# Designed miniproteins, single chains, continued (4): the designs that were tried, part 67

Each design is a single chain, and the fold is of that chain. pLDDT is the mean over its residues in the fold that is shown.

## One batch from the design tools (miniprotein)

Design m14309
Fold by ESMFold2-Fast:
Structure m14309 (fold): chain A 94 residues (1-94)
Amino acid sequence: GKEEREIILRAIGLELRLIGIEFDLRLLLESNLSNEEKIEKLEKLLKEAEEILEELKELLKKAPEELKPFIEKIIKRAEELIEELKEKLKELKA
């Protein structure tokens, strides 16, 4: 139905935003930027990833049971990315 379509499209949009953050992280790690500049950019990527995770959790609450496994996989991906971003920040601040 229309509601299921809107949930799927929103979930796909959030997954594409996570892919964008993963790409930006890869470029940042390969860059010749200072540690200070890398920290600033990583903190922004972390904030964006955390905002996406919150949106995914709200979407999961509204989703029909059949779509929950699909959204839960994207949530897991977001949680794994957040942990990677936090670890990279910790390494650069050491």
Scores: mean pLDDT 89

Design m14310
Fold by ESMFold2-Fast:
Structure m14310 (fold): chain A 67 residues (1-67)
Amino acid sequence: SRDERSRVANLAARERFEEVPGVDEETARALREAIARKDEALFEEAVGRIPIPEARAVVEAVARSRL
């Protein structure tokens, strides 16, 4: 829904990836590390672990802008 997309975008912008539905602590840590290191390969691998396609798309769009 629009509200859930908004919530996921806000969480991703704040790098609170562990609060995104379907994102576990290891995936959240990998996303933060990828952003900190500007590691595109780690970023793609971590994003690919997100099982909910809608959440994955929003996280990728928001977090990729920080690479």
Scores: mean pLDDT 83

Design m14311
Fold by ESMFold2-Fast:
Structure m14311 (fold): chain A 75 residues (1-75)
Amino acid sequence: AQAVYDAVSRQLQAARAAGQSSATIRVVSDAPPGDAVDAAERAVRDMGATVVGISARVLPDGRTEVTVEVALPAP
């Protein structure tokens, strides 16, 4: 789950640095869907952003793909 948190945090930092007001972030992880979703939501909250939508699916190889839609505060 830490890998999801780290990946989401990095992508959100890049989006904020670019002056974006929203971002769609996709991460693939070996964590179960619930753990991956929890890590992604925690990363968004810790970065001071808002989760607009989140979904997770299990890929054919057993990995979880998490997609999170995020609203970033105005600069």
Scores: mean pLDDT 81

Design m14312
Fold by ESMFold2-Fast:
Structure m14312 (fold): chain A 84 residues (1-84)
Amino acid sequence: MLEEIKKAIRESDLVKAVRLAVENGVSPEEVAKLLKEILDEEQLRNVARGLRALADSGGGENGDEELSRYAKEVSREIEKILKE
């Protein structure tokens, strides 16, 4: 399960990564730590921007409020990590 989320992150498929995390009960904090493990600091900033854009778009074509909220929370957790 975590390996599938990591694969989605490496493929820059943020929608799939967030969806898999929500479906499997992975916390936003845990996903942010996985992102830090896989990506460098600049890539983390780019992902945080992408997740914020996903949240602002309402979670894509099917409009999932939970997905949007989760993406926003992961973005916030990434920002905390970058502030260390």
Scores: mean pLDDT 75

Design m14313
Fold by ESMFold2-Fast:
Structure m14313 (fold): chain A 100 residues (1-100)
Amino acid sequence: MLSPEEREELLALAEELKEEIKPLVGSAISEQTLEEFNQALEAVKLDPNDEDAQYNLASSILVFGTLLRPYLSPETVEKFEALKPKLEAYVKEYLAAHKE
């Protein structure tokens, strides 16, 4: 699915998103939402070959990058837009492989 290089890009983007969305807790997002995102990020770090963890993180990045876009720095938006097509393809392939 994701190459090692693409996984490193995913993790780097996830860390940047996490730091930028932290100030939005209690307004645009809940503490539970941030904790669930952090758990998805930590799961990928713990086992980089866990496809379920990669899917959860990729899906979360797509959701947050889209919904919280007005709150993100231009640099994070550029990184998100660059990686977005790869993440969308990965999520689509994962769902196709795991649906009956």
Scores: mean pLDDT 80

Design m14314
Fold by ESMFold2-Fast:
Structure m14314 (fold): chain A 60 residues (1-60)
Amino acid sequence: TPNIDKALELSLKYIDLVKKNKSKDEIINTLNDLVKFLEENNLSSTAIKSVKDKIKELKS
């Protein structure tokens, strides 16, 4: 579905930023965009929690 495809696109963008050793702020911003998209489209509470936990880890 289009919503799943967009979530995958944002997830792949996150992976690409990590591989390219981009700034922590860019990585966090991409993960926040993913969380916002998942929440606005009522997608997977488990996925939302996992992404939020990753953001918290990166901020530590």
Scores: mean pLDDT 82

Design m14315
Fold by ESMFold2-Fast:
Structure m14315 (fold): chain A 63 residues (1-63)
Amino acid sequence: SKATKERLAKRIEDLKKQIEFLQKQIEQAKKENAPQSVIDLLEEQKKTTEKMLKALEEQLKKV
């Protein structure tokens, strides 16, 4: 349905923005020589968000 497509597209765009924010946070943390544990946590959060994005993109293909 159109409403389902619009909802999924909005969520996909929101997740893309979250990935952009996480990438900038990772770059800033590396620039500031943050502890590796902090960088690792940010990278894992980014990976989890990317996995959610792929799942929503697959759902969008089915509607």
Scores: mean pLDDT 87

Design m14316
Fold by ESMFold2-Fast:
Structure m14316 (fold): chain A 98 residues (1-98)
Amino acid sequence: DLLDLTPEEREALRVAYSVALRLALGEEINPEKPYAMGMEHILYALGMISEEQLKKILEAEEAALRALRSGAKPEEVIKAALEAKSVEELIERLKSLE
């Protein structure tokens, strides 16, 4: 996808992605082990996440991107991500911002 996002929108997308990955793994993000965009594919290849978890992480990232493109404020996307208790809730919250 061709993206023309502001730095604030890119940060919101990164936060949503990071939260989705953490929720899928069921653990807190270790500051000594930062997650980069695309890590979900490596974790799937290593058998650390399921195909269902991989699809949900990608769906959450797409939902965040669609919300930002639809004019959602970066702070609204960040709030939705940080308040989510599961990847499924994260996806639904982000879709509601479209």
Scores: mean pLDDT 74

Design m14317
Fold by ESMFold2-Fast:
Structure m14317 (fold): chain A 85 residues (1-85)
Amino acid sequence: GEAEILKKEAKDLEIEMNDLKTDCEQKCKDLGEECLDEFNKNPTKDIGNDCQKKRAECITECGDSLQKLKDKLAELKNKLLKMEG
């Protein structure tokens, strides 16, 4: 029934959240390493500032994306609670 569909959507979202966490950790790490390599080749204040900004933006973007999935998961769980409880 409809409850089974919502349960599947909730499970799929939890998998998506875990995948996003893993991908984000790797992406932000890779970005940090690439940025460090660029800084070592041309150590300027601008490159250093860009590196800090890119790392901060990566972390923030990942956090925002995860929060959207958490909010959607909470909505699905609330719908399930109303159907079952």
Scores: mean pLDDT 82

Design m14318
Fold by ESMFold2-Fast:
Structure m14318 (fold): chain A 68 residues (1-68)
Amino acid sequence: PPPVVLSPEEKERALAALRETLSKVLDEATVERVMAVAERLFAQGREDEALREITLILDEAAARKAAA
């Protein structure tokens, strides 16, 4: 598939939507961790690594909830 390139405004809008969605299902500290990773990697155009790191954070949060 062709690479997807987002404008800075589209990236900001995507990050805002991500924060809103995650805030409904995750605690604030986990949301901030995800957002920090997403903002850094999206700014670098590394969307594939952003998805991988976000997935790891989400898996860690899910495992922590299952253990608690």
Scores: mean pLDDT 74

Design m14319
Fold by ESMFold2-Fast:
Structure m14319 (fold): chain A 94 residues (1-94)
Amino acid sequence: SVEEEAEELAREALERIEEALRAGDYEAVLKTWEEFMERMKELMLKHPEKKEEILKITSELAKRVGEMLRDDPELAERVERIGVRYYIETEEAL
């Protein structure tokens, strides 16, 4: 299902972000987050009827990533800016 695909994408993104943070690879954190947001945008555009469910999964991962970045406000702000950009782009494309 679309929800299962979105959940799997979120799981994979979380694992990669956790690994990148452990390695101190901030660019890998940002790249993984941007790739995740792009894939979620594509899912919403292909399945607009599932927008609410996909947004819920995206928001749950965003909250978890924010919690992991509590000690790095600069990186947290960069992640948030990417999320806001994709939110606007997705809304304009729907």
Scores: mean pLDDT 87

Design m14320
Fold by ESMFold2-Fast:
Structure m14320 (fold): chain A 109 residues (1-109)
Amino acid sequence: SHEKELEEIVSELEKKLNEAKEKMKTADEKEIEELFEEVKKAIEENAKKIAEALVKLGSTLTTINGEEIKLDPNAPEEEKKKQIEEISKLLIERWTSEFEKIKKAILEK
């Protein structure tokens, strides 16, 4: 099931991201930078896999400005490739931005 595949990928990524968040709470500034780089690599590696699964499911995504993007699993291959690339970029930007805010909050405390 594409739903199960998506859930497993997202769950494993979320677990890794949460483990990094916990480690950052007790880490020094250098260790925080190293953890952030590991998180960024994990996000980049998994974003494309998640995007591919979302397109296969025909998922509806809401952008940061409230626009809905409906994905079509029956779209032409060229259109599906474009959707995967655009969603991968969106996921990378969203999660990287979230972690930059977390990093800033920890370093300011």
Scores: mean pLDDT 76

Design m14321
Fold by ESMFold2-Fast:
Structure m14321 (fold): chain A 67 residues (1-67)
Amino acid sequence: MLSPEQKELLKEIEKEARKHLSEEEAKELVDNLIKHNPSLELLKGVLKAVKTSSVSARVALKEVKSL
């Protein structure tokens, strides 16, 4: 079960990802993160990537899909 901090990070990741990715791509990113029981470190890294640029957001999606 995800912690409250993990849930908050996932919500922010989806919100920030939607600025650079399609709604479908943003949902795919979040769904793949949930499926792999992500660490807080991984979630914080993904959040930073999706906030930084569209290129970083797309790289984060590709990396998370490869988990």
Scores: mean pLDDT 82

Design m14322
Fold by ESMFold2-Fast:
Structure m14322 (fold): chain A 69 residues (1-69)
Amino acid sequence: GPEVSRKAAEEAKKVALEAGLTPEQAEDIRLTVSSAPDALTAGILAYMGALQYTDEETAKKIFDAAFNA
């Protein structure tokens, strides 16, 4: 629901920023994740979004942040 997707989006953005992504890249990931209907979709969207900007290892951390939010 909206609360789950909002929390997942904020956690994905936080971890993206901590990993050294730019504010614009992190916000793009947040917006993508904010449309997720569930935690697994939030994780997948965060991972795929992050791969545009960073390596697979960092993208997996961003997946975990969104999924476990």
Scores: mean pLDDT 87

Design m14323
Fold by ESMFold2-Fast:
Structure m14323 (fold): chain A 96 residues (1-96)
Amino acid sequence: SIDVLAEEIKKYLEQQGISVTETEARILALLLMTNLSHKEIGEQLGVSQVTVSQAVSSLEKKGILVKEDGRYKVSPKFAGPLYEIFLQHYQPGMFE
C-alpha cells in the first residue's frame, strides 16, 4: 500500500528532525518514481491539484525537494535513503 510507504518515509524524515504530513509523504512517494503532473498526483491520491502544489512547496522549504530544470526532484541529501525505503515497500501496480 502507498500508505505503508508514506508512513516509512515519514518515520525516516522524523528521525532526521523533519516533520511532514501524511499527504506530503504520499506525494513524496509518487515523486520518487513517477513523472506525474500535480493534477495526476492529485487524481491518484484523491486530493486537489492546489493541495499537491502546496505540499510540494512545503517539501521544498524543508529541503526534501529541489527545483531543477522546471521540475521538482528529491534533494541529493535524502535521495539515497528515500529510494531505499521505496524499493523495500514497492509493489507492482501501486502507482498505476
Scores: mean pLDDT 79

Design m14324
Fold by ESMFold2-Fast:
Structure m14324 (fold): chain A 91 residues (1-91)
Amino acid sequence: SAEEVKKKFEELVEEANRLVAEGEAAFAAGDIDKLEAITKQLQELYKEMKELYKEGKKVLDVRDYTLIGFRVLAISGEVLVFERRIEKMKA
């Protein structure tokens, strides 16, 4: 249902925000290994969010679907930030 998709999505967003905060702390500490592990977890979570977003197209109102889409894009941006930081730290 639409309500079930929205609830699952909010749970995934909360987990993503937690991982982003942990990643920021790992980056500030210069902990490359921890940052890589967190980035991998965030990448897997992003895949789950994309699959849920695709399922949501069938059940969500246009407004909810559109706004969820922007939030999926925001998490994609956070993944790219951490990937770029890791590349720079290893250079």
Scores: mean pLDDT 88

Design m14325
Fold by ESMFold2-Fast:
Parts: C-alpha cells; sequence; structure tokens
Structure m14325 (fold): chain A 113 residues (1-113)
C-alpha cells in the first residue's frame, strides 16, 4: 500500500540519519545527501497519489526542499572559494542532510495524519 511505502521511507530516513552522523569525508556526506533526496522525492510522489487534497502543502514542501538544496550548494561553494578544509565542507553537508531528514519525517507524518 502507499501508506506502507511512506512508513518504509520514514524508516529509511531514520537509518540515513545514523549514517550522516558517521560520515567522515565530503564524498561520503554528499552520497548520503543524494540518498536522502531520493527518499524525499519518492515520498513527495507517493504523497500526491495518497493525499491529492494536500497538493498546496506538498508544493510548499517541494519548494522548501529545493530552497534547502540551493542554500547547501551555495554555502559549500562559498567555502570552496574561501579555501576551507574538507572537514568544514563535510560539516555543512551533514548539517543540511540532518535538516532535510527532519523536514522529510515531519512531512511524511503530516501526510499520514
Amino acid sequence: SLIDQLKQLKNQLKQLKEQVKKAKTLEEAEKIYNQILDVVNKAIEIARKLRPELEEEIKKFELEVQLLEGIALLEVGVLDVAGASEEEKTEVVKKYSLKLIDLGIEFIDKILS
């Protein structure tokens, strides 16, 4: 069912949260971020099928995800130009990954309520 798929995606986000905490390199952090984004995009797709009456709320969440990605890319890009360490860039990716996970979990809970 679509409900069971959303519950599974929520559990995947919880597992990814633990992986974010363990990531030590920029490459690892970016890989995990892309996995989070894939899960979130799948949740949006299912939400539109399950709760079409919530389309305005779903669009707001989709825009919030896009804005978060844009801010993360900008912050990492600024750090790159400034000659920041890999550790500093990794911390930024981890910060936005955790924010995206929490946002995604809250969104799924709203769709399931």
Scores: mean pLDDT 92

Design m14326
Fold by ESMFold2-Fast:
Structure m14326 (fold): chain A 98 residues (1-98)
Amino acid sequence: PLTEEQRRGREVFERYHAGMFSVDGVGKGPDLTRAIGHNGGIPDFRALSREQLLAWLDDPRAFRETTFPAHGDLLSEEERRALVAFLLWLASLAPAPA
């Protein structure tokens, strides 16, 4: 069910973020499918455009106080775009907020 870009984004997520977040019980942190829209440090990805989510990944603290790391120097442009594609796909599967 994933596109090529979304699969690439999943690989990036697993490599860099599985220690901070989890997806459907895989990973060590809060489950992103259940935390999206409910965690004050993580925006509701369903309400963001691809460009807004890219901007958030580059400087999360510009949007609100958070411990989520800035990705501008951590990931290549291709990796950031792929990660955004995966996160937007993941957000489409998230349970309805409250």
Scores: mean pLDDT 58

Design m14327
Fold by ESMFold2-Fast:
Structure m14327 (fold): chain A 97 residues (1-97)
Amino acid sequence: EELKKKVEELFEEVMKKLQPYINTPLSPEVRQALLEAGRAYANGDFDRAIEILKQAAEKASGIDKAVAYLSMGLVAYDAGRYEEAVKYFEKALEALK
């Protein structure tokens, strides 16, 4: 319960910091990774979804990196992996610093 609240607080902080960039286009590489990860996620393959996004995040910077980590955090949260979700949302915040 406490860990889930921490995940929700971090998610809100990431969304707040991304608000000014809501209409900023993402790189083609990150957009492609989000599409591929979305397909893996839809098939219930959370590990593959996270791996695809992780590779994109490692090559990205700034908002592109933040969005990739935000997406990894959401996949981890849906998979019930709250400690992983915390780490990914913290990395998203670091990318926006």
Scores: mean pLDDT 87

Design m14328
Fold by ESMFold2-Fast:
Structure m14328 (fold): chain A 93 residues (1-93)
Amino acid sequence: LAYLDELIAKNKSYGEGDDVKKVQQIIMDYRLLLFYDKPDGIVTGINLVLIGMFQKDMGLKVNGILGPETLQALRDIIEKELKGQPLPKPLTI
């Protein structure tokens, strides 16, 4: 959570690199997206599709970019998971 809070505070959009790799690892660790591939620092292929489907489910702009609104939505889901609250209904492939 602390790392996501830092990224959100920077108010930047991430398409690739180490920051994306860390966010992908968080997605995998909390199983936020079914069939998410390895954390390689690139939002492409199936990972791009899954991020887009997540954005659509959360009512966000579907662009596949890890912007502050998308990172906030991921952070909120993880916080609910940690508190044992029901998760929002994400898209499942």
Scores: mean pLDDT 66

Design m14329
Fold by ESMFold2-Fast:
Structure m14329 (fold): chain A 53 residues (1-53)
Amino acid sequence: TEADREIARLETVRAILQAAVDFALSLGDTDTADRLQKQIDDIENRIKDIRAA
């Protein structure tokens, strides 16, 4: 379905952002890691909303 396709796109973006968090933490950049984690949380909420629809 279109919903399944959108979830797959969001999961891909989440994976990319997770890698970016790991990279920021490896540099000691906790501020960037925190900002990226908030973006991951937003994506997770979007996936939940799509599943609820």
Scores: mean pLDDT 88

Design m14330
Fold by ESMFold2-Fast:
Structure m14330 (fold): chain A 67 residues (1-67)
Amino acid sequence: SSAAEEAARRAYELGLRVGGEELAREAGGWHKASTELGRPDAAARGLEALEAGDAEAARQIVDSMGG
């Protein structure tokens, strides 16, 4: 949906400001994947970490979703 695509773009932009290109691309990707797999709470926690400027917390959330 356009809402999920917009959220992924927002995650990319926030990641870029906080942790640079690598984190930005990962944040956009995992947010989209989490939403599609029915894990919107994990996606929301990731966005909250990025909004707070906490790159380390965002990376830990990505790692926990990746296995």
Scores: mean pLDDT 65

Design m14331
Fold by ESMFold2-Fast:
Structure m14331 (fold): chain A 73 residues (1-73)
Amino acid sequence: MVSDVNDASNKASSNGDTDMSNRLNHIASTLSSLTSQRQTAISQGDSELADALSSGIDDTVSEGNSLINQVNS
């Protein structure tokens, strides 16, 4: 996912779509942060935090996929 978002961001940038590239870079950064936080929560046994972070990851992935589809259209 993060790799796919970064690839789409580079494509948007090469097409001159700076706004789309910035949005995709933000999605990639957010996904990396949430995924890292979720792994920490899991390692610490915090199931409630891990579940909340999973929901945030799912929402961010959905947004990222929507933007990737726009770049690839």
Scores: mean pLDDT 81

Design m14332
Fold by ESMFold2-Fast:
Structure m14332 (fold): chain A 95 residues (1-95)
Amino acid sequence: GISQKDLELAQKVLDKLGLTNLKPENFYKFVMHYLTIYPEEKKITKEEFANLLKKYSGGKVSQDEIDKAFDFFDLNKDGKISIGEFLKALAKAET
């Protein structure tokens, strides 16, 4: 199960990202998938990011929501997201 505190943190991140069509449980699953499947050295493309986000939203995220979320996680603005950038952006969203 997902703890209430983890669900509250997921909701806070979703609110900051403007992702209104994602449930906190599904966002938590998206995060866990990202951390489990991708090796530390891999940078994911916007297309790979979009496909994961669509998977956990049941296809309910808009292109504008994907664009905003990707830009939020792409901290160095190189057009790709590393695991390190993803984790730093999540920590920033929690504040």
Scores: mean pLDDT 77

Design m14333
Fold by ESMFold2-Fast:
Structure m14333 (fold): chain A 76 residues (1-76)
Amino acid sequence: LGLSDKQIEVSRVVGLDILSIAVTDPLESESLIQQQIDYGQQIIDDVKQGKLAPSLEPAAQKLIKTAKAQLDKLKS
């Protein structure tokens, strides 16, 4: 429960920092954002398989939603 939540928080923060840096290189940004979406989906799959706590699913969904919103902004 608590330990896994910290790992997800760290990964999410690192991902958001990478997305912030991505303003400097738009072509690299698209690939990095897509990797964040894939990572979030993998967390959801792991929760469904019982490998991660169910409380991590909303955090993973939020990561995917945020990454998709950034990707849409980059492509517009």
Scores: mean pLDDT 63

Design m14334
Fold by ESMFold2-Fast:
Structure m14334 (fold): chain A 74 residues (1-74)
Amino acid sequence: SVADIQARIAQLQQELARLDEEIAKLKEEIKQMEANNADPKKIAQKQVVLAILEGAKFALERIIASLEERKAAL
């Protein structure tokens, strides 16, 4: 039903918001580490984690978009 799809979209939007907060915090950490001349190896490790989180965000946005299209077709 439309209501079931809307509820699922709402849940995924909450997960997306949490992921956006994690990405923002990690970006700020990396920026601070770079400004403070932190260990390049540690910066690189955090950049790998950031890439993984951004990939997860992209995948989640695609799922939400697919559900929105399904809802619109009803």
Scores: mean pLDDT 89

Design m14335
Fold by ESMFold2-Fast:
Structure m14335 (fold): chain A 58 residues (1-58)
Amino acid sequence: MNEALSAAVEAVLKNKDQPGDERLKAGIEAAKKLGLSEEEAKLVAGEALFRAEGILTR
C-alpha cells in the first residue's frame, strides 16, 4: 500500500466514530500532508474509506 493511502486509512480509522463526511475529511488532510493535490487526496481518501469500512464491518 502506498504511503498516502496508508496514512489516509489510518486517519479514517482514528475517526471511525465520526460521520462519513468527517472521516473523508480526515483522510483528505492526511494525504495532503504528504504533498498530494486536493483532487488526488480526495481519490485516496475515498479508497481509504472503502478499505476502512471493509475492516470495520467484518
Scores: mean pLDDT 76

Design m14336
Fold by ESMFold2-Fast:
Structure m14336 (fold): chain A 77 residues (1-77)
Amino acid sequence: EVEKLVEEAEKLSKENTLESARKLVEIGLKLARMGKYEEGIKALEAAKEIAKSLGTPEGKQIAEAAEKYIEQIKKKM
């Protein structure tokens, strides 16, 4: 259900971990595949901000991937 994915994303966005950033990317992509582009972008933006805040190479890669996914989804809107 879309509602459950949005609620999970909101909960994960309050965490500041590599795992929460990775899960937010997964949720954002699932929402986008369901045609929920705005909700998907919000989850991906949260993932990008968390990943950047970690200051790790893994975080940088996640942030870059999330940004590319956001750009791709915006082209479908």
Scores: mean pLDDT 85

Design m14337
Fold by ESMFold2-Fast:
Structure m14337 (fold): chain A 69 residues (1-69)
Amino acid sequence: SKMKFQEGLLESLINLYKDLGNQELAQEFVNLRRKRETDPETLRKKGMEARKAYDEAVKREQELKEQQK
């Protein structure tokens, strides 16, 4: 479940940053997904960063939807 959760979160972030036109960040998360388990320390750090970025992205999307009402 932990690995599956991280994969889903990374996939969502990749798609989100692509939609936002931030190809560099999207590519960084693609590389992280490809290298999962090759560096557990880096994976934990990037997992925390990805979670924070996802939370911020969700908040931004909710604010955008409220303004469209």
Scores: mean pLDDT 66

Design m14338
Fold by ESMFold2-Fast:
Structure m14338 (fold): chain A 91 residues (1-91)
Amino acid sequence: DDRTIVKPNEKIKELLKEVGYTKDTVTVNELALAIEQYLIDKKLFSSDPSRPDLVDVSGTILGEILGKDKIDLRDMQEALDKILSKTEIVK
C-alpha cells in the first residue's frame, strides 16, 4: 500500500482514463491497480505459448509508455517502476 501521490504524464493519464481514473494525480497503489485493470479490460494475453506469463502489450498505450512489446506478469514491479519514472512525485 504505497500512498505516495504522483502526477502522471499525458500518456499515463490516457491509460488511467481508459480504466476510469480522471484525476490529475493518483497514488502509487492506484496506479498499480489501474495497470492490472488495463490488462483485464483490454484482454491482453501472451502471444508466446512457451511464456504464458509474458503478456503482449504491443500497439497499446501501456506498451508505448514502457517502450516494450511484452510485460512480465511475474515482475509487475519492474513495469510499475518504469511507469513511475515518467511521473512527478507530489508532496
Scores: mean pLDDT 78

Design m14339
Fold by ESMFold2-Fast:
Structure m14339 (fold): chain A 90 residues (1-90)
Amino acid sequence: EPVPQILLATPAAAEVVAGEPLELTVPSNSIPVGAKGGNLEVVEQGPTSTKVVLTALPAGSVVGRMNHFAEVLEGEQTVILFGVVRVVAA
């Protein structure tokens, strides 16, 4: 069976306001433009990395480390955050 690929993402900020997009950098250019996984969208595809945004984060939540997964390609890939991002109220 195909093994899901795990993509490691770097968050752009330590805190994000609820309802605002959290920018993530994935060190892979293989994520196609328009790929989605839950709240994750591809916004910029570079030659060595892909910029994605995570949206609709609820206030008071914490996103980070190995405890957040989002599929970015059909059934095959997930994004894991390294670091901790706190979602604060608007």
Scores: mean pLDDT 62

Design m14340
Fold by ESMFold2-Fast:
Structure m14340 (fold): chain A 87 residues (1-87)
Amino acid sequence: DLEVLRRLLERELGAPLHPGLSEAQLRELAAIVGEIARLHRNDPELRERYLARVRELAEEMARTGDVEGFLARMRELLEEARREAPP
């Protein structure tokens, strides 16, 4: 259910998501957020810092409407989170 997924992500991030996000894009966002949380599950402070950055990017997307730019930056953030992952 697309609307349930959107509401769950908005609740987790604490920010509204742009209505232009497709089902595929929402699923990609959920996968990225879930992977970041998984990689840093043993460091709740670092995990919260990553989620705060996701929130900032989501708020910027809401202002600009740049969905593709948001997803590109989310992919970059995931790569950064993977590099910072504990051994």
Scores: mean pLDDT 82

Design m14341
Fold by ESMFold2-Fast:
Structure m14341 (fold): chain A 85 residues (1-85)
Amino acid sequence: STFVLLNETASDFNNRIKAAVEAKDEAAVKEQIDAAINFSKGLDPVTAKIVSGLIFNQARTYINEVGGDYGKALNEYLDAKVNAY
């Protein structure tokens, strides 16, 4: 099922973003956010909205768990990228 494959792909992005956030590797977090945006741009608009929602809502959870100035900087980057997409 295409829907199952898209959910598995979103989970892969979520796992990579989580690992980068927990490692405090800001460059790796930004790279994974950019990769997820570029992946979503290859989808139809309806599917892109669903998949990006699955990826970025979970990414915000990981970022908010680390908090502080680091979490704030990552949320500002994510907001800028999602709003520009």
Scores: mean pLDDT 84

Design m14342
Fold by ESMFold2-Fast:
Structure m14342 (fold): chain A 84 residues (1-84)
Amino acid sequence: DPEQILKDMLLRLARGYERRGYHRIAEALRALAENMDADSAVAVARALIEERYPGWEDFIRLLIGLLELDGLDTSELRELLERS
């Protein structure tokens, strides 16, 4: 199940970020894994940008591609990427 693989990946990433002290990013990733909705995805992007995580632009581009495969609306994510 591609959606389950994506959710498992998001949860593994959340654990990694939490261990490194990025609690906001970890919480946002867990919420995205649970809800699989546009608002949760935007929260992940905002957390990455606010923490100034190195490579956040490439991470957001990867998220957009993965979420579009799951049928999620990525319009606000694309707008955040262009404005940042």
Scores: mean pLDDT 82

Design m14343
Fold by ESMFold2-Fast:
Structure m14343 (fold): chain A 74 residues (1-74)
Amino acid sequence: GDAAIEKMIATFAEKNKVDEEVVRERIEKLLAEGVSRELLVLAAQGYLRISVEKKPAPEELIERAREIEEELKK
């Protein structure tokens, strides 16, 4: 599979105490719905925290990453 997505699934599942298979299914659903791989990786890595710490990110990307992170946590 995609190495970045696999690492993201494992890390996100561990940090949020969610089953890896559940996270995988959510990611596959979002990819099928046309969400970009790059945006999924940013959302799972906590893009909001990174952008606040280092430099402001474009507001639209921040809001979209937040929405995807919330979807992954469901």
Scores: mean pLDDT 64

